Designed miniproteins, single chains, continued (2). Designs and how they scored, part 14

Each design is a single chain, and the fold is of that chain. pLDDT is the mean over its residues in the fold that is shown.

## One batch from the design tools (miniprotein)

Design m4485
Fold by ESMFold2-Fast:
Structure m4485 (fold): chain A 83 residues (1-83)
Amino acid sequence: DKLEEAKKIAVEALEKAAELARERGDEELAKFAEKEKEKAKKGDIETMAESLRAVAGEAKKAGNEEAAKIAEEALQKVGDLMR
């Protein structure tokens, strides 16, 4: 059950990050977040964490602090569930 909860948190955060990127007109970041969301759906906990870290990093580089925060908060929640 914790694995399914972690997956839900990661997928919802990556989807929200893509939405925030699109609201700012950043289609490149939005597509990147959607791609990482699909990886998180199919992957294990390590894949989910890697996808969240990747999106947080790219969002920070793009200056999208809201998208970065969503991904970082989700990464923390996933880590807390699995420790």
Scores: mean pLDDT 85

Design m4486
Fold by ESMFold2-Fast:
Structure m4486 (fold): chain A 62 residues (1-62)
Amino acid sequence: GEVERAGELGRRAAEAAVAGDLATAEEYLKQLERLIEESKDEAGRVTAMAGLGEARRAIAAQ
């Protein structure tokens, strides 16, 4: 579902950022931002926003 996809995208973005693969992290962040913009499911949107925040923090920690 949308929540599951949002969680997976957030996890992958954070993992890529921690690994120093910023290009891959940025691609997953774009997918999360798109999901937030297009989502009509509140739970999916909240999950995507949480994933985006985690990934951005991981990138900033470099």
Scores: mean pLDDT 77

Design m4487
Fold by ESMFold2-Fast:
Structure m4487 (fold): chain A 94 residues (1-94)
Amino acid sequence: MEELKKKADELISRAGYYLQQGKYEEAVKLAREALKLDPNNPRAYILLGEAYRKMGKKDEAIEAFKKAIEVAQKNGDTKLVNYAKYLLEEIEKE
C-alpha cells in the first residue's frame, strides 16, 4: 500500500509539471494512472479537475473537484477540503 501511494505521488508530481507546461491531456492521463494506484488521493482529483478546467471541460472539472472534496473529507485533510471547495466555487461562477 505504501509503495503504491509513493508511485501515485510521483505520477501526480509529473502530471502537475505537464499541467504547468500546457500539456493538459498528458496531465489527465497521469492523474488517472495515479488514481488507479491510490483512489483515495484527493490531490490527484484536484489535478484532474484543473486539467479538465484548462481544457474547457467544465462538467468533468466540477465532478473531479467534488470527488476531491469527498476524499479529502474522508482523510480528515481540512486544508485540502477548503482548497478543493475554493476551486469548485471558482469554476461554478465561470
Scores: mean pLDDT 86

Design m4488
Fold by ESMFold2-Fast:
Structure m4488 (fold): chain A 59 residues (1-59)
Amino acid sequence: PVLTHYVSARVAEREGDTDAAKYHRERADKIAKELGLTPEQRAELEAQADAIVDAWFAG
């Protein structure tokens, strides 16, 4: 799922794993394109990923 890859990319960014972050971002973008997601749908998924990761790191 697109959301899972955006979440994984944000986690990798927080952990300083630039290679993993790049991989997951590229994978999310490919899947989003294949599914024909609109810019609005993509932005919503990215916002959801940010909220999830922020909650995890806040405790």
Scores: mean pLDDT 83

Design m4489
Fold by ESMFold2-Fast:
Structure m4489 (fold): chain A 55 residues (1-55)
Amino acid sequence: KEKIKEYLLKLGVSEELAEKLAEVLSKLPPDDLREELGSLIDKSEEELKELLKKL
């Protein structure tokens, strides 16, 4: 859970966005979580903001 937030911060995501995304992603099973985290590497900060708005 805290590792998800740390990972997002490493990607340059803002603290508030990292917190919100980590909250949503932490509800996923471990397998789905790993797949989703992998896809986040290809997303820009703007795309992550749009993803959060759709969740």
Scores: mean pLDDT 72

Design m4490
Fold by ESMFold2-Fast:
Structure m4490 (fold): chain A 65 residues (1-65)
Amino acid sequence: SREEIEKEVKKLYEELDIDELQKKLTELVRQVKADPNNEEINYKTLEMTKALAEKMREKLAELRG
């Protein structure tokens, strides 16, 4: 379900760094290419993309002081 996917992505966001999230996103993109009509994989990929963008935003803010 979408709720389970959101919970999983939130856990990964809290536990993984940018490099690890990027590796997970790369694997999800491969899964989307293998099965482009899979709504769950598509939704998980979107949520992971948002999570990675947020981590990058936080890192940029830290670098700026």
Scores: mean pLDDT 84

Design m4491
Fold by ESMFold2-Fast:
Structure m4491 (fold): chain A 80 residues (1-80)
Amino acid sequence: SPVQDIRDRTISSLSRMSRRNRQSNPVLSRYIDQIRDMIINNSSVSDITPIFQNAMSVASPGQQVVLQSIWSGIRTMHDM
C-alpha cells in the first residue's frame, strides 16, 4: 500500500541518518533511533513531536535540513 511504502522509506531514512551520525553526534542518533522505534510501534504524531523537537535542538544546520525532510514524510504518512 502507499502508506506502507512511505512508512518503509521513512524507517530506512531514519536508520541511515542515525548510522551516519552515530560517531559525530551520538545524542542526535539516540533521538532518531527513538523516533524510528515510535514509527515502528505506530505512535501518534503528537507523541513523536517532542522527540523530534529534541532531535532538532541538538542537530547542526545541515542535520536539521535532513530531519525536516524526514519529518515531512512522517506527517504525510499520518495524513493518509
Scores: mean pLDDT 86

Design m4492
Fold by ESMFold2-Fast:
Structure m4492 (fold): chain A 53 residues (1-53)
Amino acid sequence: AEDVAKLLITNPKTPKAVKDALAKAGLGSVDVVNRISREIGPSEVAIRLKAAL
């Protein structure tokens, strides 16, 4: 989930709508994904990624 979220954030081919949805779900940057995974857990990244897609 973390690697997928980071790939979607950094890939220039990711549609703007997907990047905007990720930001709205609290996955706006690689640093935020790393912080959520460290402080809350990797399952929270998976939940937010599913909500964004």
Scores: mean pLDDT 79

Design m4493
Fold by ESMFold2-Fast:
Structure m4493 (fold): chain A 79 residues (1-79)
Amino acid sequence: MTVEDIIAERVKKLIEEGKSKEEIVNETRKLGSELSLQYPGIPFDVILLSMKRGLRKAGVEFKNGGGRLINVDNIKSLP
């Protein structure tokens, strides 16, 4: 199971539970930090990319030009 898959599964569950955009962002950031500590051999940029791809795989849409940062302001919609 990839970091992207772990994040996608967590985010899908949060969406099903009716969590807000802010809660989803905060939980994704926490999970990314935990995974970075568990797998120090994975570069932080790869963790960030996996987080964004996992969010998209779960159906989260990002605003055009939203950059590399994961924050509430850069989320266009939830499924």
Scores: mean pLDDT 77

Design m4494
Fold by ESMFold2-Fast:
Order: structure tokens, then C-alpha cells, then sequence
Structure m4494 (fold): chain A 69 residues (1-69)
């Protein structure tokens, strides 16, 4: 399904991009994919959109951590 594809791709990109436990990456990837599914946005996502989303998520997590200090 598109939800599984989005979850898998987010997990792959985030696993390479952020230094977090696999459990956390799995939870974040699943939550975001389910949120997109609930909002009816999965069917309109391109592969580029998924990659851009994953990059934005990683940048947001890093920016949040950097701004805390």
C-alpha cells in the first residue's frame, strides 16, 4: 500500500540521516505515515514528495536540538 511505501522510505532516509534508536525512527515513520493516511494525502504524494518530507523531518529534528542550547 502507499502507506507502507511511505513508512518504509521515511524509515530508510531517517535511519541514514538522524542518530536515533531504531525504535524511535520506526515510531516517527509510522506516526507520520498514518497521519498522512488519515488526512487523505498519501495517494497524491510523489517519490520526490516523500524524500522532501523525510529531509524536512530530519532538518526539523536537528534544528530543534540545536536551538535547545
Amino acid sequence: SMKEKVKEKLFEILSKTIDAPPEEIETVSTTVAEGLADRGKLESLTEEDIERLAKAMAESLRAHQEMEK
Scores: mean pLDDT 75

Design m4495
Fold by ESMFold2-Fast:
Structure m4495 (fold): chain A 79 residues (1-79)
Amino acid sequence: MTPEQLYQRGLSAAQHALERARQGDGESAALMAERAATLLEQSGLPEGPQRAELLRQAAERARQGDFDGAIALLQQALA
């Protein structure tokens, strides 16, 4: 898998996390956000680590039931 493929898979997973958070599925949102963070970090691309940190924060918010906070962080990570 190329760095670009890892990055695109990470962004796709982050988008799925956002959809799960909007549905109120905190556990699925958290798992997808963590997967997205790992893929973005593994990509080695410059924007990866910053987006990964936002995604990990979103996962924690989703686990706490703070869906508004999770959605805001997921949207920021995808901007």
Scores: mean pLDDT 86

Design m4496
Fold by ESMFold2-Fast:
Structure m4496 (fold): chain A 62 residues (1-62)
Amino acid sequence: AQAYLDKGTELLGQGRYEEAAAYAEKAIELDPNYLKAYDVLGLAYSFMGRVEEAQKVGEKAK
């Protein structure tokens, strides 16, 4: 979980949003209570213009 979150965060910082989202999803798959992974996923979707998906992820992070 941690390694996927770290890679997702790195990719998000590089503007590689689709890849960042994929790594955040893998972190969530391994640990569904990993709130930081939901934050990364939500940010990636927001930057990609996937507002509806970002909002759904935001509900899980709260």
Scores: mean pLDDT 77

Design m4497
Fold by ESMFold2-Fast:
Structure m4497 (fold): chain A 111 residues (1-111)
Amino acid sequence: SKKEEELKKKLEELEKFVKEAEEELKKNNDSATVDRLKGLYEKTKKLVEEAVKKKKYDLALEIIELTKEQIKFLLLKANPESLSKEEWEKLREEEVKIQERLEEIEKELKE
């Protein structure tokens, strides 16, 4: 279906983004953030697979987009001097919202 083709493209884009993020973090010798990135990607792949099994392609696409935002947050946290205190507070609020939405999706997929 058209949604299955879109999902395949978005998964390929996510894999590329993860590889680029891993290379950037490895240049900075940040092994702890690399481990967090790998764990996040593995969890996302499993959650996307469960959504696909249930034919919930819109949820699978949403999981990918939310994961891309979480990866951006990991990269920003690896460079803490990049943002002001006020920008960090706003970012923390956005991280909480994304985490809450992913938890809602995970619960929906277990039904």
Scores: mean pLDDT 85

Design m4498
Fold by ESMFold2-Fast:
Structure m4498 (fold): chain A 56 residues (1-56)
Amino acid sequence: MELTEEERKALEGAAKVVAEGGLSYRQAAELAIRIGGVKLSLEEAEKLVREIAKEL
């Protein structure tokens, strides 16, 4: 999956907030798209946030 460095960092930041108990995966994915500029569908962003959070 081709992601820019900025998009990758936005998804990683969102995953960290989920790991800390601050947001659900869906809420974190929405913020990554709307604020982080991630050019993915909500479903794709949520999947990546889940995968990154598991590696933390």
Scores: mean pLDDT 78

Design m4499
Fold by ESMFold2-Fast:
Structure m4499 (fold): chain A 65 residues (1-65)
Amino acid sequence: MEKLREVVDKMTDLSKKLKEVNERIAEARAAGDEAAVAQLQTERDSLIKELNKAVEEYKKLREEL
């Protein structure tokens, strides 16, 4: 199932990027850089949206067998 593996790889990549963004948000907050925090939160929200799409596609592919 090539598509299933592709979706799993996409979810793994998005999860890694989300972790990196969360770490950068923590760093920006520690530095008092509110502008950087706001920008990184927007990036995090975008990653969460893409991850949710990938999860729904994964569920659909799993149901199709």
Scores: mean pLDDT 82

Design m4500
Fold by ESMFold2-Fast:
Structure m4500 (fold): chain A 60 residues (1-60)
Amino acid sequence: MDEEAEKLLEEYEELEEEELLEKLREADEETRSIIGIAALKKGLDSEKINKVLKEVLKKR
């Protein structure tokens, strides 16, 4: 990752679980990847992450 992506990743890792999942739902595809990585590093359940991703894909 470049330096800008690392800064975003660190910032998202500091967010609370609910806020992070909400941002994942609203994010653009590129930013969504960074948020997803942050959620995994933070130790969030893969099931919770997948649920949000499915909801985003369903809504487009």
Scores: mean pLDDT 73

Design m4501
Fold by ESMFold2-Fast:
Structure m4501 (fold): chain A 73 residues (1-73)
Amino acid sequence: SREERIAELGARIDELEKYLDENKDTLSVEELGKIAREAFNAAHEIGELGGDPALLQRAFDTAKKAIELAAKK
């Protein structure tokens, strides 16, 4: 269902946020780029599914944080 898919995307954003926070100093530019792409793809799908705007914003913020971390390397 749409609700189940939104829940899966939310759980994945939770995982990405935690992983990024815990590993920000050790992740390569390539790994950060992969996280950013995954988060942007999740944001797009959450938007299309009509998910919670707060979850959509978290997905975008995760992607942006990964890009900003990559830019500082």
Scores: mean pLDDT 87

Design m4502
Fold by ESMFold2-Fast:
Structure m4502 (fold): chain A 67 residues (1-67)
Amino acid sequence: SEEEIEEFVERVLEIVKTNPLDVALQEITRLAVERGLSPEQIRAIARAVQEQLSDEELREKLREILS
């Protein structure tokens, strides 16, 4: 659902802001697997997180990947 997408997006941003990049990527990958995301979606999320995007740009890119 859209609500589940928004919850995941905000959780990814929280993890990125509160952890070093390597720890953030590990935690985000774990959550994505638990939520049943495809390997392609997980790779796209990892790439987006590594791009040093603004909060708004990261939210929009994550919504695109999860849609």
Scores: mean pLDDT 86

Design m4503
Fold by ESMFold2-Fast:
Structure m4503 (fold): chain A 75 residues (1-75)
Amino acid sequence: MAEEIEKALKEANPASEEEALDKLLELAKKYSEELVRQVEAQRVALELHKEGKSAEELRKAAEELRREEAERRAA
């Protein structure tokens, strides 16, 4: 599962971390919605980091995604 996705990503030889995350997201969409959620969280973290945002904003974004997932499962 995840290891197979990593292997496919290495075969694609991504030039940057952003390209690697984009490839991971594309592969995750084929295998698992849970993996898509995790990759989406990493993309948000990367964007905030590039804009010089604080770790507090990264934590807030991760917590919001986590709460949405929990609420969706509860419904």
Scores: mean pLDDT 64

Design m4504
Fold by ESMFold2-Fast:
Structure m4504 (fold): chain A 60 residues (1-60)
Amino acid sequence: MLPRLSERERKVAMLLSKGWSQREIGEKLGISPSTVSRHVRRILEKMGLPDREALIEYLQ
C-alpha cells in the first residue's frame, strides 16, 4: 500500500492513519516525538503530500 517507504516509515504512517499523536507513536515505537516528526516529514516528501492532514486523509 505504501511503496518506497522503509519499515519504520510504514509503521509511523499506519499509526498516524489511526489517529495516533506523534507522542503516542513515539512511545509505541520506542523513539522520541522529534524522531516521529522527522519520519512524517520523510513520508510526506516521498509521497508528494503537502502536510500531515493530507497524509492522514490519503491513508483513510
Scores: mean pLDDT 78

Design m4505
Fold by ESMFold2-Fast:
Structure m4505 (fold): chain A 57 residues (1-57)
Amino acid sequence: PEFASGEEAIAAAKALIEAGKFDEAERLVLEAYLRGLITEEQAKEIAEFFKKKEAEL
């Protein structure tokens, strides 16, 4: 998709991370990456966000 689906996946993953649902967020990111909805760079950015939030808990 050209517009919204990748950004929606990123937003959903970040929301799950903020809710402490790390396993669900990781699964969502992997699924989105495998489907080509997000780039490798976007997946790495989410992974860095995940690590920072996990360290806060």
Scores: mean pLDDT 74

Design m4506
Fold by ESMFold2-Fast:
Structure m4506 (fold): chain A 59 residues (1-59)
Amino acid sequence: SRARREELIEERAAEIEDPEVAEEFRELATAFAEANDLSDEQFEAYLDGLAFSLELLSE
């Protein structure tokens, strides 16, 4: 559901220490969720990969 997608995005974003990275993560994750209908497990895996990539690029 949309509400569940939003919850997963916010939970993962809250773990990102850099607020600029967290904001970019929210934007990208929201756009991806709108374009793709994945299982919660697949979406969580995507969010983990996205957050990791963005945190690396912040260095």
Scores: mean pLDDT 80

Design m4507
Fold by ESMFold2-Fast:
Structure m4507 (fold): chain A 95 residues (1-95)
Amino acid sequence: SEAEKLLAEGEKKYAQVKYEEAKELYEKALALYREKGDKKGEARALTNLGKVYLDQMKFEEAIEYYERALEIDPENEEARRNLEQAKWFIDNLIK
């Protein structure tokens, strides 16, 4: 689907550390998944947005995206693991 293509393109930009381009592509994918009612796709796009914020050390913003992803798809293992990691960084690096 178009949403899957945008998500994959965003992942390529993310791997290249092109975070602004990755976010734009993930937000476009998110909008398309939401329009189609694809909750698993919506959660994947939110999880990928969270990963961008996590890599930028914006831990509170990353947590918000992972929590939103888990509200939509509670079985998303990547979002759960990344949420635990982001919370660990806050508990151990931010006083």
Scores: mean pLDDT 87

Design m4508
Fold by ESMFold2-Fast:
Structure m4508 (fold): chain A 75 residues (1-75)
Amino acid sequence: SEEEIEADIYLALGLIYKAIGNLSYQRGDYEGAIEAYKKAIELLEKALSIHPDNVDARRELEETKKNLEELEKKK
Protein backbone atom coordinates (compact mmCIF):
# COMPACT_ATOMS: atom_id res chain seq x y z
CA SER A 1 0.00 0.00 0.00
CA GLU A 2 1.02 3.66 -0.30
CA GLU A 3 1.10 3.78 3.50
CA GLU A 4 3.71 0.98 3.58
CA ILE A 5 5.75 2.78 0.90
CA GLU A 6 5.61 5.96 3.03
CA ALA A 7 6.84 4.00 6.07
CA ASP A 8 9.75 2.62 4.02
CA ILE A 9 10.64 6.13 2.79
CA TYR A 10 10.58 7.54 6.34
CA LEU A 11 12.78 4.64 7.52
CA ALA A 12 15.25 5.19 4.66
CA LEU A 13 15.40 8.96 5.31
CA GLY A 14 15.83 8.33 9.04
CA LEU A 15 18.80 6.05 8.33
CA ILE A 16 20.31 8.67 5.99
CA TYR A 17 20.08 11.36 8.69
CA LYS A 18 21.52 8.95 11.27
CA ALA A 19 24.47 8.41 8.89
CA ILE A 20 24.82 12.21 8.46
CA GLY A 21 24.84 12.51 12.27
CA ASN A 22 27.56 9.86 12.56
CA LEU A 23 29.66 11.60 9.90
CA SER A 24 29.25 15.01 11.57
CA TYR A 25 30.28 13.46 14.92
CA GLN A 26 33.41 11.89 13.36
CA ARG A 27 34.30 15.32 11.92
CA GLY A 28 33.91 17.00 15.33
CA ASP A 29 30.75 18.85 14.27
CA TYR A 30 28.76 18.06 17.42
CA GLU A 31 26.02 20.63 16.70
CA GLY A 32 25.52 19.18 13.21
CA ALA A 33 25.47 15.66 14.65
CA ILE A 34 22.80 16.62 17.24
CA GLU A 35 20.55 18.24 14.60
CA ALA A 36 20.93 15.28 12.21
CA TYR A 37 20.14 12.76 14.98
CA LYS A 38 17.04 14.78 16.00
CA LYS A 39 15.84 14.71 12.39
CA ALA A 40 16.55 10.97 12.17
CA ILE A 41 14.52 10.37 15.36
CA GLU A 42 11.52 12.30 13.98
CA LEU A 43 11.63 10.33 10.71
CA LEU A 44 12.06 6.95 12.45
CA GLU A 45 9.14 7.79 14.77
CA LYS A 46 7.01 8.58 11.68
CA ALA A 47 7.96 5.19 10.19
CA LEU A 48 6.97 3.47 13.46
CA SER A 49 3.66 5.40 13.65
CA ILE A 50 2.76 3.74 10.32
CA HIS A 51 4.41 0.33 11.05
CA PRO A 52 4.56 -0.05 14.90
CA ASP A 53 5.86 -3.65 14.73
CA ASN A 54 8.91 -2.86 12.56
CA VAL A 55 11.74 -4.22 14.73
CA ASP A 56 14.46 -2.69 12.53
CA ALA A 57 12.96 0.81 12.77
CA ARG A 58 12.61 0.42 16.57
CA ARG A 59 16.24 -0.72 16.93
CA GLU A 60 17.50 2.17 14.79
CA LEU A 61 15.38 4.63 16.78
CA GLU A 62 16.74 3.33 20.12
CA GLU A 63 20.33 3.49 18.85
CA THR A 64 19.90 7.02 17.46
CA LYS A 65 18.29 8.23 20.72
CA LYS A 66 21.25 6.78 22.65
CA ASN A 67 23.72 8.54 20.33
CA LEU A 68 21.86 11.85 20.77
CA GLU A 69 21.70 11.47 24.59
CA GLU A 70 25.47 10.82 24.79
CA LEU A 71 26.22 13.88 22.62
CA GLU A 72 23.86 16.21 24.53
CA LYS A 73 25.62 15.26 27.80
CA LYS A 74 29.00 16.01 26.16
CA LYS A 75 28.01 19.34 24.48
Scores: mean pLDDT 86

Design m4509
Fold by ESMFold2-Fast:
Structure m4509 (fold): chain A 56 residues (1-56)
Amino acid sequence: SREEEVERLSREILELGDRVLRDPTDEELHRELDRVAERAAELDAERQEERRRRAR
């Protein structure tokens, strides 16, 4: 489900964030973290928008 995907992406962000902290000069890790975070934000925004429309 989308919830499961958002949860997986959130965990991936945490893991990548920890890796960036240990190797802050790795540009690929920064780019990957940005992509995963962007995708997670898009899915979360879609879910929140759906909820708001139903609540109105």
Scores: mean pLDDT 77

Design m4510
Fold by ESMFold2-Fast:
Structure m4510 (fold): chain A 76 residues (1-76)
Amino acid sequence: MEEALRLLEEGGKLAEEGRLEEAAKLYEEAARLLEGVDPAAAAQALFGAAQLYRELGKDEEAEELLARARALHAKA
């Protein structure tokens, strides 16, 4: 949990700096750590990553992450 929260905080800082791809990768890693512990938090991390990928024009990656986020959110 603490490691996942650290990754989310670090990702947020990178996003503020305009380092969107690096921020999205940290959100994805946080989601992986949260999937078995807090599916709702994992879903939120994936939503964040998907938003950043859309900003980068990577719509296919964003759609895949949104599908995963919705599946996890439905189970929470």
Scores: mean pLDDT 83

Design m4511
Fold by ESMFold2-Fast:
Structure m4511 (fold): chain A 80 residues (1-80)
Amino acid sequence: DERLLNMVKTHGDSSLLLVEHYAKTGKDREEFKKFAEQMRAAFTATADNAVASIKNEELKKQVEEYRARFEAHLEELIAK
């Protein structure tokens, strides 16, 4: 279901932009880490729900590929 894949990508892209903005404008590193982990948790729930609902194996694979990219990018933002 292309709608679910697009929902995952939109949620992930928006979350990464917010985390990146917070990293640039925030002064408290612990609040930044907390915010990043909250964004990860929300995105993970969205991706898990999408994967559970999608029946097309190609689209399911695309969700998992996007999830891997999201996780790598988020870890890079957190680690510096």
Scores: mean pLDDT 82

Design m4512
Fold by ESMFold2-Fast:
Structure m4512 (fold): chain A 69 residues (1-69)
Amino acid sequence: SLYDKADELIRKALQALDEGNYDEAIKLFKEAISLLKEYIEKHPDDPRVKDAEAAIKTLELAIETLKSL
């Protein structure tokens, strides 16, 4: 599912951060945000929508932090 794919991309982004690959982490976070937004659009009544919205906000803050480095 889009949600599961987004979760996998977040895990890969965290691995990229551990390796010091900030550009790769930012790309993966952006891809995860895109998938979560698509998930919300296609599944508005899904109970995971609230979790997806919270995840998007967290990832956007993470990207801003990484860009400020």
Scores: mean pLDDT 86

Design m4513
Fold by ESMFold2-Fast:
Structure m4513 (fold): chain A 75 residues (1-75)
Amino acid sequence: AMVTEEKELEVETPEGKVRFRVTLTYPADWKPGDVADLVIEALEPASDDALRYAGRKALEEFGVYGARVTLRKAP
């Protein structure tokens, strides 16, 4: 079974604080070497640099150092 966790991050950028929605999906029986899926979605206008920084922060917050990362700008 897959587990999905969601968290909001607030990142300080040169353009001000930007909020991101982070969705992490991983196997319930997680093992070293398994690949998680991480989706970073900007809730406000954000630069590519801010999205990459948010991705690194999200991996750090979840304690996951190996993930397939997808970056999405605000709708």
Scores: mean pLDDT 73

Design m4514
Fold by ESMFold2-Fast:
Structure m4514 (fold): chain A 65 residues (1-65)
Amino acid sequence: MKPVYSEAESVEEARELLARGEEAFAAGDYETAAKYYSQAYYSALKLKDPRLQAEALMGLGRANE
């Protein structure tokens, strides 16, 4: 799905999910961090944005420990 109308909101939403994942990771809540990073990754897949996909995967890599 390619949301032309809310493209900017979708990208910003994915970045917010990454930020929330980072906060959860810093707090030691790796399960919550992984959930936020996963949501960001799936959003990036729908947006077909390889940069967002890479950023979300980096977050998931950090949270997998």
Scores: mean pLDDT 72

Design m4515
Fold by ESMFold2-Fast:
Structure m4515 (fold): chain A 65 residues (1-65)
Amino acid sequence: SMAAEEQRRKELADRAKQARREAGELVEEASRYWFDEGNVDKAMEYLERATELARQALALERAAA
């Protein structure tokens, strides 16, 4: 029981870490579209996707607590 709960928390934390990593990569791509290409619409699309992943990460972190 306790071992299963600890394993579940670890899995949720690992998923949160992965979601934060993916969100960071999308922010990097959004920055490139904004500053290098002047493509604001595409930059905003990537930022919206990054925001959703950040929200998912926060929910997973709260569930892992």
Scores: mean pLDDT 88

Design m4516
Fold by ESMFold2-Fast:
Parts: C-alpha cells; structure tokens; sequence
Structure m4516 (fold): chain A 61 residues (1-61)
C-alpha cells in the first residue's frame, strides 16, 4: 500500500470534515448513519500506528 501514515491521517481528517458537514446539513437518518460510519472509520485510522492499519480502517468507511 503506497500510503504513508501522514497521508492516511490527512485522508482521515478530510473524511471527518465531510462527515461532520453531512451531520450538520442533513436530518435524513440514512445519510446520518453513513456519516456516523465514516466518522468511526476516520477515528480508527487516526488511532492507527502504521499506514497499513490506517488504510484498512479508511477502506471500511
């Protein structure tokens, strides 16, 4: 996997920003459920110690 830990963290931060916007703008339960799932995946990626673990967490979201 070509992603460094730094690149994976930047991707996770961007995913958090997008998910937060969806949670603020949408009251649709389906959209909110997807945004919550993305938030969890991004949080797991930020907790990861290696780029490989972070990439796997982001792929699940």
Amino acid sequence: MPLSLEEAKKAAEKALEVARKQLEESTDPAIRAVAEHVLRAAEEALRAETGEEASKALESG
Scores: mean pLDDT 76

Design m4517
Fold by ESMFold2-Fast:
Structure m4517 (fold): chain A 60 residues (1-60)
Amino acid sequence: DEKLEIITLSALNGADLGGEEKVAKALKELLEKGELTEEQVAAIAERLREAGHEELVEAL
């Protein structure tokens, strides 16, 4: 899913730039609006955890 990959890369970039709280909030808002499923958020969370953003993942 190209949309999911773009969102994932944006989340990774935002977290790497120190915006972990903003990324967590944005992902929660997308889930609440139905633009992301729980499964898609979980997949993004796995990629963030692999990149070392475990605190961000715990905030989800």
Scores: mean pLDDT 81

Design m4518
Fold by ESMFold2-Fast:
Structure m4518 (fold): chain A 68 residues (1-68)
Amino acid sequence: GKVLITDSYGNSAVLPERVAIDLLLREAPAEKRAEIEAIASLPLGESGTVTVLNLSGEPVEITVTRIS
């Protein structure tokens, strides 16, 4: 399936679900792993939010919505 990723800076991208989950697992703190994996099991049209660190080490909210 596909997901829409939107960050708190207003950036957005459409990615394959597997690619999006892999990127989030790489960037997010270990305590957020369960929240990220729960996004993969969300129904179509539902959203999950997780906080990751950007390249500067700043926290960024990422919202992931299942679109297909």
Scores: mean pLDDT 75

Design m4519
Fold by ESMFold2-Fast:
Structure m4519 (fold): chain A 70 residues (1-70)
Amino acid sequence: IEEKVEEFVRYVNEAIEAARKGDLEKAREYLKKAKEIYEELKKDESLSVSKYVALSLLIIGAELDIELQE
């Protein structure tokens, strides 16, 4: 699951950077990929509660960055 967590963080960071640059289409694309990985990680019961909270906050942060650019 560590590789999926790494991919998730990468896509969230890409979404935030795209939103910061005003590329909302790419930001939404990367956020969609991050959300797909997040759903896969939620099915893995070995994730700790603290990791779930951290991943959720990253998604929320990226969504807010996209909204703030609109």
Scores: mean pLDDT 72

Design m4520
Fold by ESMFold2-Fast:
Structure m4520 (fold): chain A 77 residues (1-77)
Amino acid sequence: AQEHGRKAREYYEQGKYKEAAEELVKAAEDLRKQGNLVGAAIAYHEAAELYEKAGDKEKAKEAREKMLELVRQANAQ
């Protein structure tokens, strides 16, 4: 999670928004596996915003759907 978050920031500073979003998805999956559903949802939200900046509307939609599912799971607990 920490390493992927750092790589996402580095790619963002270089204008590589798709690569930054991909690293945030990896960070989100690490957080989800650790049971941090709220942290995972935040990371997916950030990934969706970066996919939108990259023009990848399909991956942005997928990341938003993952975010909403994780929010529902967190609220059910």
Scores: mean pLDDT 84

Design m4521
Fold by ESMFold2-Fast:
Structure m4521 (fold): chain A 64 residues (1-64)
Amino acid sequence: KKKYEEEIKKNPNDAEAWANLGLEYFKQNKIDEALKYFEKALEIDPNNVDIKSQLLFLKNVLNL
């Protein structure tokens, strides 16, 4: 949503903001966009176990 998009514009390397944007797209049933944003978050912070766990959970929900 707009709030997280504004946060990303201020700090495009904020992995948590990208992950939160992914969650917002998931809530809108925009699954492909949600996955891309979570993957972007991990690209920025590959050692963030919380983001990694959220992405894994989403892939499991999609049976991927």
Scores: mean pLDDT 76

Design m4522
Fold by ESMFold2-Fast:
Structure m4522 (fold): chain A 72 residues (1-72)
Amino acid sequence: SELDELVERIGELLHEAEEAIKKGDIETAERLLREARELIRQLSTLDPVIAAVAEHELRELEERLRELKEKQ
């Protein structure tokens, strides 16, 4: 289903973004989080509850990326 495909793809993007943050790869992390945000917007039209959970995870990664940028 479109819902299942979006959830899986968002999970992959968030996982890859976390790995990029751990490696200090700011450019890759920014791109992946941007892609995840767009898919979460689509997900919110199908299931706002699951989208809210994904948005929380996205915000935690955006905060870690912000902290990484401040240390450089």
Scores: mean pLDDT 88

Design m4523
Fold by ESMFold2-Fast:
Structure m4523 (fold): chain A 62 residues (1-62)
Amino acid sequence: SLVEEAKKLLEKAKEYLKQGKFKQAFLLANEATNLFLRAGDYEGAKEASEIAAKALKEIMER
């Protein structure tokens, strides 16, 4: 399902964020956000969007 794919991408994005791979984390979190939105999972989209924003902040402050 879209939700299951989005969850997998979000977990991978969180791992990249922990590893300092901010660009990879941002791209995967953004993809997860899009999949959650397409599935109507607004809580999932919110979480993924927050991870994407956190990764983007790290990119901008480097």
Scores: mean pLDDT 88

